# Designed miniproteins, single chains: the designs that were tried, part 4

Each design is a single chain, and the fold is of that chain. pLDDT is the mean over its residues in the fold that is shown.

## One batch from the design tools (miniprotein)

Design m114
Fold by ESMFold2-Fast:
Structure m114 (fold): chain A 67 residues (1-67)
Amino acid sequence: SEAERHYREGLRLLAEGRLEEAREHFEKAIELDPNYGRAWEQLGEVLQALGEHEEAEEYYRKAEELF
């Protein structure tokens, strides 16, 4: 799916340290599939790496809700 494609591209960019671009792809994945729990989780990881700890916590909680 398109959501999975954006998720995988986000993972690749994250591995390269391209945090802003990784964020955009994970945001696109959840826009296309709001129930994509792994994408919410990875967006939390990116936000934590960017120093946005409170926002990261909210995204981790969202991922947990989606199970």
Scores: mean pLDDT 86

Design m115
Fold by ESMFold2-Fast:
Structure m115 (fold): chain A 89 residues (1-89)
Amino acid sequence: KEELLEELRRLGAEIVRIAEQKMSDIDAGVVAIATAVVLTSARYADEETLQKIVELARKAVERIKNAKNGKEVLDIVTEFLKETNKIFE
């Protein structure tokens, strides 16, 4: 579980870093808060659930790297949040 949590923290940091490059500071701040919520919730997940969240985060990072503008980044992050919430429901 520890390795998956570290991987998720790394992926979350990458999401925020790319958002900071592609959008306004305020919008990137919203992405950072959203990412922090996912990271906090993931600490209480079992290993199987955590692995699914890490997989979703990896996909989000890949899509964000190819995003052309801040709107695409927001759309990808919003989808990541919705998918993560579905796992906890």
Scores: mean pLDDT 79

Design m116
Fold by ESMFold2-Fast:
Structure m116 (fold): chain A 58 residues (1-58)
Amino acid sequence: MEKIDTSDPVIQDALKLLGLEPKKIIELDIEELAEKIAEKFGQDKESVLEQLKKYVIK
């Protein structure tokens, strides 16, 4: 599974907007984050996934 970079400031801000504590999230799958953002903001999961690809751990 592709993991999101939880140390990225943009990802930390997104987690805060979801009501999550970034400091307590050690590992996060890109699909899990995309689903939560899509549900929270009424966005398409596929579109959110495309935006998140640039924040994946290389």
Scores: mean pLDDT 74

Design m117
Fold by ESMFold2-Fast:
Structure m117 (fold): chain A 92 residues (1-92)
Amino acid sequence: MSQIQQLAQQLVQKLRELGFEAEAQIQGNTVTITVKAPNVTSLIGLVLKMIGLSLDGYNIDIKIEGMTVTVTITASNEEQLIQALQTLLKSI
């Protein structure tokens, strides 16, 4: 298992512990995280954290459909993707 895959799994597990339904997919230097929030407050909190990551200079695409958020993190290299995932994990 790659370090990116390990960090993505840790993030998924942390989100599940907080009451979210979460899944992650990795393709190259891109991670797609699909999260279903249990309530509106949790949804807003998650979206604000993802916006914060985008403001820190990471390339983030956020799609919201009802209570489901799909977050795509794209990095120029493996190290940048690792840093993005670590930043998210610390913020949650």
Scores: mean pLDDT 83

Design m118
Fold by ESMFold2-Fast:
Structure m118 (fold): chain A 89 residues (1-89)
Amino acid sequence: MKLTKEELAELAKASGMTLEETIEKAAEAFVGNAKKAIEAGAEEVRFDLSGLSDEVRQEIAEKAKEIAEEKGLDLEISLEGDTIIARKK
């Protein structure tokens, strides 16, 4: 079963983090990895979020878009089913 927002919040609390901090860290890690890979010549970076519920996947994708825009990165971020994708614009 996919982790719900509530289940992820319980896991975050067990690690001394908030749900919001967990989502932000996941989004930041994805954007950072995507930037490095694209700078190295990749046109696309994919990461499997199939272990997370639809709500959590959408929040991570939305936060990743915000981080990319704030940093002025040439990245198109989308959620395709269970996979978050970053592409070079």
Scores: mean pLDDT 81

Design m119
Fold by ESMFold2-Fast:
Structure m119 (fold): chain A 60 residues (1-60)
Amino acid sequence: SRETAVAAFLEVAATGPDAAREELAAALRAHLDDPEALARAVAAVLRRHGREDLAARVEA
């Protein structure tokens, strides 16, 4: 779960989409001290930007 969230974050940060990258960076700063909150924030950003498949895997 946590490792999957980090992997998805890095993949989007490296390859896009651009809008999601900016929101993911903001979520990381806001939730750096709370790994579970970070994973949920990452999943929410992925859903908003059309990566529902990745969001589902992050929350699994």
Scores: mean pLDDT 72

Design m120
Fold by ESMFold2-Fast:
Structure m120 (fold): chain A 61 residues (1-61)
Amino acid sequence: SEEEKRLEQVVAHLRGLAETMPLDEAREVADETIRVLEKHYSPELAERFRAEVDRILAEAE
């Protein structure tokens, strides 16, 4: 689905950011992405991405 493709895209982007920038900056980008997903897609997609954010940033620690 379009939402699944968008989720894969934002997850891949965040993984790249977590490898190349400080984690606090990556978290700020993730928080902005959550706001965009909530406003322009759905709260459900935003919540799914939030779960992925927590997992990705924990892996990068």
Scores: mean pLDDT 83

Design m121
Fold by ESMFold2-Fast:
Structure m121 (fold): chain A 76 residues (1-76)
Amino acid sequence: MKIKVVLPDGTVETFDVSSVEKAIGAILRLMGIALDRNSDFKLFTEDGEEINNLEELEKAAKEGKTLYLELFPLKK
């Protein structure tokens, strides 16, 4: 099962979330992108719903949702 994530630079990456290990790998990749930019991150569906855990991520993938990665400054 695959999910599309739109990155802050407009790049779209597709992640396989068909297993817990693959889903964790996807989250680590997104966390690395945020940390490299000295930021925290949140994931939202195209409907504006926040993704807070792996179960919500799997649900969004099953529903064919597109996710958006939003970055927030760590200083403040």
Scores: mean pLDDT 78

Design m122
Fold by ESMFold2-Fast:
Structure m122 (fold): chain A 68 residues (1-68)
Amino acid sequence: MDIDSLINELHELLGKLDSDTAEELAELLVEISKKKNEEFKKILEEVIKLIKEGKVEEAIKYLKEESK
């Protein structure tokens, strides 16, 4: 799956979350988007997976670790 498809899926998932959680995730993803394409794609895939599993707090923690 290309990055644009992953971003679209993530945007749809964020629309189902509360606004505060969606905003925090979006800010972290902007920071991660500065990484190389391959790293960004891998991070997007993991975040999407965690959100789909209902592990939103784990997704936030993962993004914070990756944004270091």
Scores: mean pLDDT 79

Design m123
Fold by ESMFold2-Fast:
Structure m123 (fold): chain A 100 residues (1-100)
Amino acid sequence: MKELQEKGLKIQKELLEAVENRDAEGTLKKAKEAAELMKKLLLEGGMDEEKVEALALGFKAAAVALALDDPETAERAARVGEEVRVEEARELLKEVEEKI
C-alpha cells in the first residue's frame, strides 16, 4: 500500500504539472498511468469492474480536457464516469485525444 501511495503521489504531481503547462500529450500519458493505478486500487477495494472502467475513462478524458482549456468537457467526462456510462466516457476520451 505505501509503495502504491508513493507512486500515486509522484504520478499526480507530474499530471498536475502537465495540465498546468497545457501539455495535452503529456497529460494523456500521465493520466493513463494514474488511471492504471486507480483501477488496481479500486478493484482491490471491491469496486465493480464496469464502474472502475467508467471512472478510469472519465478521469483520463477530464484531465486531457482540462489541459486543452475545456472545463465543460472535463465536467461532463467526470459525470459520465460517475454514472457508469462506459461507452460515453470512452467516446469523450477519443474526442479529447483527437484534439491533441
Scores: mean pLDDT 84

Design m124
Fold by ESMFold2-Fast:
Structure m124 (fold): chain A 78 residues (1-78)
Amino acid sequence: MFEEIEKKAEKLAKEAEKAWEAGDYETAIELALKLAEEVPEAKAAALALVGEAYLKLGDEEKAKEYFEEARAAAAELA
């Protein structure tokens, strides 16, 4: 169970990182959102990455929304 979740998280995180480094922020957002949905433990970090990606795309309103969701997800885990 944890090994399977870890494998999915690792693959999605690696693909999101590659997209980010390539400047493909839209793909990085898509992959980070999948990570947030499938790995609750990574949700806060993944949503923060989505916020950063929207800042890179110039969408400050969406970036703020996802940063607030990331904070809420971090609080839920506490």
Scores: mean pLDDT 78

Design m125
Fold by ESMFold2-Fast:
Structure m125 (fold): chain A 56 residues (1-56)
Amino acid sequence: NEELKKELLKAIADILRAIGDIIEAELAGDEEALEKAEKELEEAKKKLKEIEEKIE
């Protein structure tokens, strides 16, 4: 299913972006930005898991 594979790749990209945001927030010492980025990561991981369940 090519559509699910594209959604999977997008979810992976969203996870990588959130990880980058976490690293930047830690380097800046911005705890509010860190918390926001961590929430973005959790949402992206949840979406990835849902897509994986559809492929399996």
Scores: mean pLDDT 82

Design m126
Fold by ESMFold2-Fast:
Structure m126 (fold): chain A 58 residues (1-58)
Amino acid sequence: MEEEVKAFIKKLLEEGYSPLEAIKRAMEEFGVSVDEAVKALNELIREEAGEEADPPGV
C-alpha cells in the first residue's frame, strides 16, 4: 500500500538513486500511478523536515 511504496522510495534514495528514478522504479514495481509515487516522496520529505525542525513528543 502507500507505506510499501514510501519504504521502497526511501530505500532507493539511500542507495543513491535520484528522486525521479526512485519514483519510476516504484511505479514499475507496484503498478502505482506517478501521482501515488510523488505523494509517497512528498510525505517522506515532510516527515524529515518536521523531525529536523521540531519533532512532536518523546
Scores: mean pLDDT 73

Design m127
Fold by ESMFold2-Fast:
Parts: sequence; C-alpha cells; structure tokens
Structure m127 (fold): chain A 92 residues (1-92)
Amino acid sequence: SPLAKEGAERGKEGAEKGGGKAEAEAEGSRVVIKIEAPTVELQFGALAGAGAAWMLGARAETKVEGNEITITIEGETPELAAKGAELVGKAS
C-alpha cells in the first residue's frame, strides 16, 4: 500500500534523525523497520515507539540483536500500520 510505504519512510527518517541507520519495507498492512542503533537512547526510543504502536491497536513485534533492532508493525489497515511506523520514527 502507498500509505504503508509512506509510514515506513517516516519511520526510517525518524530513526536516522536519531543518529541511527535504518531500512524500512512495507507490504499490504505490514511495515518492517530495521534500525542500527549506535546508542542506548535510540534503542529505547525505537522500542518506546513500538509500544506506542501497540497501544494504538497495531500489532508490534520487536527483535533486538546487539545494535540491530527489527520492528514489525502489522495493522488491520495500511493506515494503522503507517501510523505505527511513524510513531517508531518520532520516538527515535
């Protein structure tokens, strides 16, 4: 979905503004954001954003491996997935 893609881009941009490197992919109502987070502060921010997406009603799954955080956001709609991804970016 174009909307989920836009949300993925905003999530990526937010993580990059937080000092990380990020890649994001969107398909249907699912967004996956991979963040290389060099600081604990960025890691906490990204995870807090995933929690906010969960509270918004999206399904948010997180995987942490060293400095790499993978956040998978799945919504009932592309709009919900996009908003969840944007929250990850804003919290980063």
Scores: mean pLDDT 80

Design m128
Fold by ESMFold2-Fast:
Structure m128 (fold): chain A 116 residues (1-116)
Amino acid sequence: SFMDKILASTDKEQDVANANALLDKAIEYARKGDFSKAASLSTASALLLMSAGETEAALGNVYLVQGVEYYQKGDYEEAIKKFKEAIEYYSKSTAPGAEEKKKEAEKLLKEAEEKK
């Protein structure tokens, strides 16, 4: 029905919003060197996005957090690889926030390339 379609769309939008909040927290922990919490939050974000049918955004988020972790460890070559993977997956996503996260990943890629 029309109402079922609206409710399904609203639930998907809420799951995507929650996933984006978890991603932001994952990046915060990664920047602080708490890689275990970053990985746990990144996984939770990805699971919410996959439940919403947003697999490309989920993979983009996982690679973005891994890129930040490698960058904080000083492994700029691996960080570059992870940021490139994140950019590719965000480019394939139509999820809300994907274009903004792609731009963030592109900025981080440039910073990692300048450190190498």
Scores: mean pLDDT 86

Design m129
Fold by ESMFold2-Fast:
Structure m129 (fold): chain A 118 residues (1-118)
Amino acid sequence: MIKLVESGGGTVKEGGSVTLTAKFESGFENLGIVSWWSEKPGEPLRGVASISGDGKKKWYDPEVEGRATISLDKAKKTAYLNLSNLKAEDTATYYAVGFDSKDNVLAFGEGTKLTVKA
């Protein structure tokens, strides 16, 4: 699997914003899709946002639509998930996942913890 380094988590206030970052050490050019997934205690893994490797197609979960922006920086081999107007319900571990054009997993991040406090 391709190595992927996640960052940008931590503790933030409700109503604030955060940018989660996923830097690919190699193989960024082979990505068909990059997606962000959340893991909450007692809940299954849930898709948050995705972007095609060419940057042209984006998807957002309805719970974050209007608050989330997903983007790619090809020169930096990095994917970004910006979350604004943070809610306590956004508290989760977030995983970045890279897929090839055949939906095979190429890269899976170690997870970034985000805690949203009042």
Scores: mean pLDDT 84

Design m130
Fold by ESMFold2-Fast:
Structure m130 (fold): chain A 98 residues (1-98)
Amino acid sequence: MKKEEIRKLAEEARARLSALEAQLDPGTPVLDVKVRYVSETEAILEVTRAPARPDLVGRSIHITGPSKEETDAMITLLLASLAETAGARVRVEFEEVP
């Protein structure tokens, strides 16, 4: 995808996450997701807990982009997709590579 397309999708994804967060009650199930940066342009996203969707636990998605901004945008899109699919609040832990 072109950089402008990725940026627009990331902005839409952030808006969707904010809208979903505003609609969720404090008691809504939480998805725990860990994001590990291998480099500025490479990250691994892993679902560590999903009470409503145990099939998602332990699934890893490897993300590679041409820039940090595009990589971060793709992570945001995937987080929005997971939140919408599960109907749950997403809690993200960011882990830098040593």
Scores: mean pLDDT 72

Design m131
Fold by ESMFold2-Fast:
Structure m131 (fold): chain A 60 residues (1-60)
Amino acid sequence: NLYERAGRVAGRVAAEKGWDEEQVEEVLRTVTEQLRRAGASEEEIELFVESFRRSYEEAK
């Protein structure tokens, strides 16, 4: 799934760059709003966010 893979990659990059939890929440809010405007479903958005959070926690 493209959204899952994108979330995983983005989360890993965020961890590598040393983003804190506040920065992660701000980016996720912005990205999910743009994805929703672009026509992504809530299920696709959830998959992206969950994959991002999991990858971020595993990589930091």
Scores: mean pLDDT 86

Design m132
Fold by ESMFold2-Fast:
Structure m132 (fold): chain A 71 residues (1-71)
Amino acid sequence: MRPSQLEIDAATVILAAAVLYATALNKGDFESAEKARELLDEINRAIAEGKLTPELVEKYREKLREIAKEM
């Protein structure tokens, strides 16, 4: 069984959000940690509702970059 590109992209943004959340917590940056947690929840909801698209993945990548930039 081979994962689809969308499944790979989904896994990548989930991992990125989780790493960002853990990094923010370790730094005591609770504002960035909260933003990362909210984004992780949005990603998980989109997957659960079958609404994940390549365009939505790109929007999540942009949000991840903005959170990382503020850390």
Scores: mean pLDDT 82

Design m133
Fold by ESMFold2-Fast:
Structure m133 (fold): chain A 66 residues (1-66)
Amino acid sequence: MFDAEGAQRLAVRLAVEEKRWDQALNIAKILAEKGAVDQVEATADALAPYHPELAERIRKLAEEAK
């Protein structure tokens, strides 16, 4: 079973706590590939205060996955 909510939480944790922005982006890409658009958008929203440029890149992934 694919845990889209768990993956979204992991991406936010890696980005905010570990500053592993590249890993957060990779998880967002996997979420987009799985069609978990809501979780991709939630990840972008959660990261926007910390890394606006990355948040915009992740938001674009959500648009591409529609």
Scores: mean pLDDT 80

Design m134
Fold by ESMFold2-Fast:
Structure m134 (fold): chain A 66 residues (1-66)
Amino acid sequence: GPLSEEEREQRLLELARKLMDAIAEGADYSTIEKLTLEMDYVSGRITKEQYEERLKKIEEFEKKKK
C-alpha cells in the first residue's frame, strides 16, 4: 500500500503497544508470535517471503489445535 515512512513508524509503535498488552494479559504464544512477526516485517528485519512462510507455520499450528 502507499504507506509513508511516518505511517510505518506509527504502525510499528501501535504493534509494540499491542505486543506489550498481549504479554500483560497472558496471551498465548501464537498471538505473541504473530505480533512479533508483523513487527519484524514492518521494521524491515525480514522479507515478505520470510513473513509469509512463518505466518503459514503459525496458522498450521493453530489449525492443529482446532
Scores: mean pLDDT 78

Design m135
Fold by ESMFold2-Fast:
Structure m135 (fold): chain A 76 residues (1-76)
Amino acid sequence: MKEEIMREAEATLYYAAGYIYLKQGDYEKAVEYFDKALEVDPNFAEAWRLKGEALKGLGKYEEAEEYFKKAEELEA
């Protein structure tokens, strides 16, 4: 339980940082922080989704679609 709690907290903090950068239009940093969240918790569906949004901001539409699919698979 201790390691799970620490991973959940760490993933959430990286996700929150990524979200802030995404809202500011800093898509490169948003991707970086969502990657860190997903390294901690690869089943974090919302981090997959918002990384897709950041990739769209960078013009990487094909990569974004794959990330949206992964998020949907984890939530389905």
Scores: mean pLDDT 81

Design m136
Fold by ESMFold2-Fast:
Structure m136 (fold): chain A 59 residues (1-59)
Amino acid sequence: SLIKKAQDYLDIRKGYVEYLEELAKEAKSEEARKKALEAKKEFDKRLTELAQKLLEEAK
């Protein structure tokens, strides 16, 4: 179903956000940590907006 496809998409995107979060934890330099956290916030926001729109359309 379309709902299942939307869930799969969300799961993949959540994995990517989790990856960025782990990257931030493992960053040894303050500059690298800051970049990772910044990227996580940007991607989390944009991916959440896209995922919500997808779920709305998949009703």
Scores: mean pLDDT 72

Design m137
Fold by ESMFold2-Fast:
Structure m137 (fold): chain A 69 residues (1-69)
Amino acid sequence: SEELLKQAQEYIEKAKKYIESNPELAKKYAVEAALLAHELIKQGKHEEALKIQQEAGAILKALQPGERP
């Protein structure tokens, strides 16, 4: 649904916003976006779901080598 896609995109935006200020929260938002992408696949939003999974994965990758401020 359009609502789930919107919610997944909002989680991606929140994850990006919190990468530096709260990396643990950013990780949680990225994981939530990936879970919503799985639901989008079930609803036939395959291309949008893969894009969300790719963005969530990129955020999680960026958080893994994270430097201390």
Scores: mean pLDDT 80

Design m138
Fold by ESMFold2-Fast:
Structure m138 (fold): chain A 58 residues (1-58)
Amino acid sequence: ELVVATAPVPKTGPDELELLPGDRVEVLEEVDENWWLVRSLKTGEVGRVPKVYLEPAP
């Protein structure tokens, strides 16, 4: 599933992914209630992102 970042996502840990608003990512796994494992469509990088920053992509 493709989703989009709605706000800047900071990289605060080594396994996290930094995103800019409007960045599209593919959801790979729901790690827990608050965190999703995603792949950036721009860089191909995989990392954890708080799901609160993500919305369904148009």
Scores: mean pLDDT 77

Design m139
Fold by ESMFold2-Fast:
Structure m139 (fold): chain A 100 residues (1-100)
Amino acid sequence: SMEEAEEEVETVERLARRARETALSEDPFEAEIGVSFLAMTYAIVLSAREVLDPEALVRMLEAIARAAEEVAEESRDPEVAREARELAERARREAERVRA
């Protein structure tokens, strides 16, 4: 349903935001956990892509891409920033594929 899709989008947006906050931690171990959680959120969304509403899927992928872009720009850890940048690019490409 439309209400169920909206709740699922809001859940992914919250998970992406929390992962971003963790990825921007000053503790390198916590920062790596944060970017890993964001990557896992992306993998879970992709695994469900064929059963998700296309508009909801695009919004989920855009939320993940935004969080990853912010981590890439703000992270002081070059490896975390690189992983986040690569994830943002993947999420943006998948969102464009869904729109096509």
Scores: mean pLDDT 89

Design m140
Fold by ESMFold2-Fast:
Structure m140 (fold): chain A 99 residues (1-99)
Amino acid sequence: SEKLKLLEKLAEEGDVEGIKELLPEELRPLLEELEELWKTDVVKAGVLERDLFLRFPEHRLEIFLYRVAVGKKYNIVDPVTDKYREQYLEDLLQAEKLK
């Protein structure tokens, strides 16, 4: 979709505020908490992101792109977290196959 292409561009540019404006208002305080946690406590950030994926499955890709934007803006690189994210997504896809 056109919105998805815009979100991907904003994520690559590190435009955290631009992505927040394209997501529902109800998510904004949770995204602000997630941004702060990505800067201060990557483990708690991962837990909150997983909770958001479960509560808002229709916005999973947008929430993921928000993390990309935060990483770009604050120059956050965590290859361990990226590996765990890939495993989490794989586990989620496997769980769906069993339903």
Scores: mean pLDDT 73

Design m141
Fold by ESMFold2-Fast:
Structure m141 (fold): chain A 59 residues (1-59)
Amino acid sequence: MSVEELQEELERLIEEARKLGASERFIEGAEKALKSGDKTLLLVAIHETKKEIERLKKL
């Protein structure tokens, strides 16, 4: 995946997390990774956001 593709995926996941009630602090962290353009930070943020979405769905 290119950096641009990772940014698009993370942006989509951030929107889903917001709709499920993710905290502002969580969203701020994910948005900071999105703005970084760093492939490693984007991959970590994608993984953590997917994990948070699954956690919120089980509540």
Scores: mean pLDDT 84

Design m142
Fold by ESMFold2-Fast:
Structure m142 (fold): chain A 63 residues (1-63)
Amino acid sequence: SILEKAEKYLKEGKYEEAVKLARQFLADHAPAPGEALTPEQRKALRILGEAIHKLMEADEAAK
């Protein structure tokens, strides 16, 4: 699945690609107000958050 590919990119240090795939999944499967998040939506949000965090860490280290 797209989320398995995003998680693999995250593990490989391809954080920008992981962000792109996780954002694409969430755009296609946006959580609706009042609806419980699916396991796939929660996984996508976790991958996105972790990838962004690592990109921000790298950006701050470069400054």
Scores: mean pLDDT 78

Design m143
Fold by ESMFold2-Fast:
Structure m143 (fold): chain A 58 residues (1-58)
Amino acid sequence: GKEETEKALQEEAEKLAKEGVSDDVIYEGAIVALDAMSKGASKEEVLAAFRKAVEEKK
């Protein structure tokens, strides 16, 4: 469900922060991921959108 997707996003964000990704980049990625989730994207699609946005902004 959405709660499981949100938890997975939080855990991925925490992992990237530990790897040295800036909070600003993680925040921008989270906005993209939350937009995808609001449009009915799957957990896998939401996480992929988050990772892609972070990769493009770092």
Scores: mean pLDDT 80

Design m144
Fold by ESMFold2-Fast:
Structure m144 (fold): chain A 61 residues (1-61)
Amino acid sequence: SKEELLKEAEEYTREAVRAYLEGDEEGFLEHTEKTAELLVKAGEITEEEAKRIVERARAAL
C-alpha cells in the first residue's frame, strides 16, 4: 500500500541521515537512492525528481 511504502521511505530517510552524520558516504547514498525509489512507487514524486534528489545527495559529499 501507499502507506506502507511511505513508512519504509521514512525509515530509509532516517538511516540516510544517520549514515551522513557518521561519515558513511556509501550508506548515505544507498539509503537516499532507496528512499527516492520508494517515493516514486508511492506516487509522491516523479522518476525525474528522484534522480535530482540522488544527484543533490552526491553533490553534498
Scores: mean pLDDT 87

Design m145
Fold by ESMFold2-Fast:
Structure m145 (fold): chain A 68 residues (1-68)
Amino acid sequence: GSMSPEEVLASLPGIGPEKAKMLANLFKDLPVPLVEAIARMDPEGLAAALGISLETAQAIVDAARSLL
């Protein structure tokens, strides 16, 4: 593909490269692609895991879902 999962995540508003690495580490042992794992999270859970606002988490989850 044209972009790696981490590169796609780093391009999302409010993520950047550091949080993209945190997400990759959080989901490293899951048997699903990183983008799919994030798309299946609830925004509240993602916000808590990353220490971000619910609005930013919602945008990230929505963006991940759009990539499926």
Scores: mean pLDDT 72

Design m146
Fold by ESMFold2-Fast:
Structure m146 (fold): chain A 98 residues (1-98)
Amino acid sequence: SLVEKYPNNPDAYVDKGVEALKQGKYDEAIKYFEKAIEIDPDNVDAWLLLGEAYLKKGEYEKAIEYFKRAIDVAERQGNTRALERAKKLLKEAEEKMK
């Protein structure tokens, strides 16, 4: 696997996390996304997906925190696509808190 070949590649951990997320393995997905962020704290996809994993777990306050982090990273990078996605997911998580 990419994780075994490239243990310090954040994208390899993002890919593993996405696979776990698709399988409903939210805690496993979270660990992979946290590892990706540990390697590269500027990986906006890892911040977004960490928020999505918490959102799927029903941990809305944590999801909101991570989507706000994703917005900060995306704005600093000028990543318009990630910024729009983060804002949409933040609004979804905030609506769930009502």
Scores: mean pLDDT 87

Design m147
Fold by ESMFold2-Fast:
Structure m147 (fold): chain A 60 residues (1-60)
Amino acid sequence: MMEEILKKLEEAIKQRDWKEVFRLVKELNELLSKSSPEEAQRYQKKLDELVSSAQQEALS
């Protein structure tokens, strides 16, 4: 489920496990492409926010 992948992604970001972060982002993107437009938009927004946070951490 997308929600479970998002939870794992948040945890990976907290642990600074960037390899797992990028792997989970790819998995989420595949699920989003198969989801309804409303579901996809909601989870894409969350994903984008998490990716932005991860990029900021990587730059730090």
Scores: mean pLDDT 75

Design m148
Fold by ESMFold2-Fast:
Structure m148 (fold): chain A 93 residues (1-93)
Amino acid sequence: MIEEYEKKIKENPNDAKSYVLLGSLYRREGKYEEALEYYDKAIEVDPNYAGAWTGRGRVYYELGEYEKAKEDFEKALELDPTNEAAKELLEEI
């Protein structure tokens, strides 16, 4: 799974979605530093991709960095008000 998305990034380095998917996979493995690197890259590639902000916020939430998580979820909702994940996680903070 991870290797598949790493290959996609090599073929299309501007694919913000693939960076978000890699970040999500590393987050699921508890590799938060690597997850943040991929979400940061997704935001760099496409700062209007709400999924990147939601993903990074989720990592910050899991790390107990609630202020940073809140800022990222608020940004995700500003970009996509229909983002249920960001809305639900923001309500938990």
Scores: mean pLDDT 83

Design m149
Fold by ESMFold2-Fast:
Structure m149 (fold): chain A 73 residues (1-73)
Amino acid sequence: MKEAYKLFSLGMAYLKQGKYDEAIELFKKAIELDPRLEPLAYEALSTAYHQMGDKEKAEEYRKKAEELRKKRS
């Protein structure tokens, strides 16, 4: 849906601004509305958690994004 993509895009804007908590919430909402955004949102979540110093969460989401891309590529 258009709304899910708008939430994802807004999340990417917050991520670029260093507003990681706000970005994470937007990415999670985008996935809930459109699961097709999971690979992109998981990559973005990995980046956000890495920048926040949560290395465990960052690696978890990075692996989830990689697995989804392998299945779709």
Scores: mean pLDDT 82

Design m150
Fold by ESMFold2-Fast:
Structure m150 (fold): chain A 60 residues (1-60)
Amino acid sequence: SEAIEEARRRKERLAAQSEKSIANLEKDYPNRPTMIKAHKEGSEASVALQDREIARLEAE
């Protein structure tokens, strides 16, 4: 199913982009650990939402 394939690719892109964004934040704002933690938690929540959507699609 194309929908499941698209959701998986979306999850992969979100994860890769989040890693890059967090690495840039750690480089540019090393003195802002609370802000960086909040961004990490947001990224984790976004990936979890995609996992939930994939599970829903796989269940038919």
Scores: mean pLDDT 82

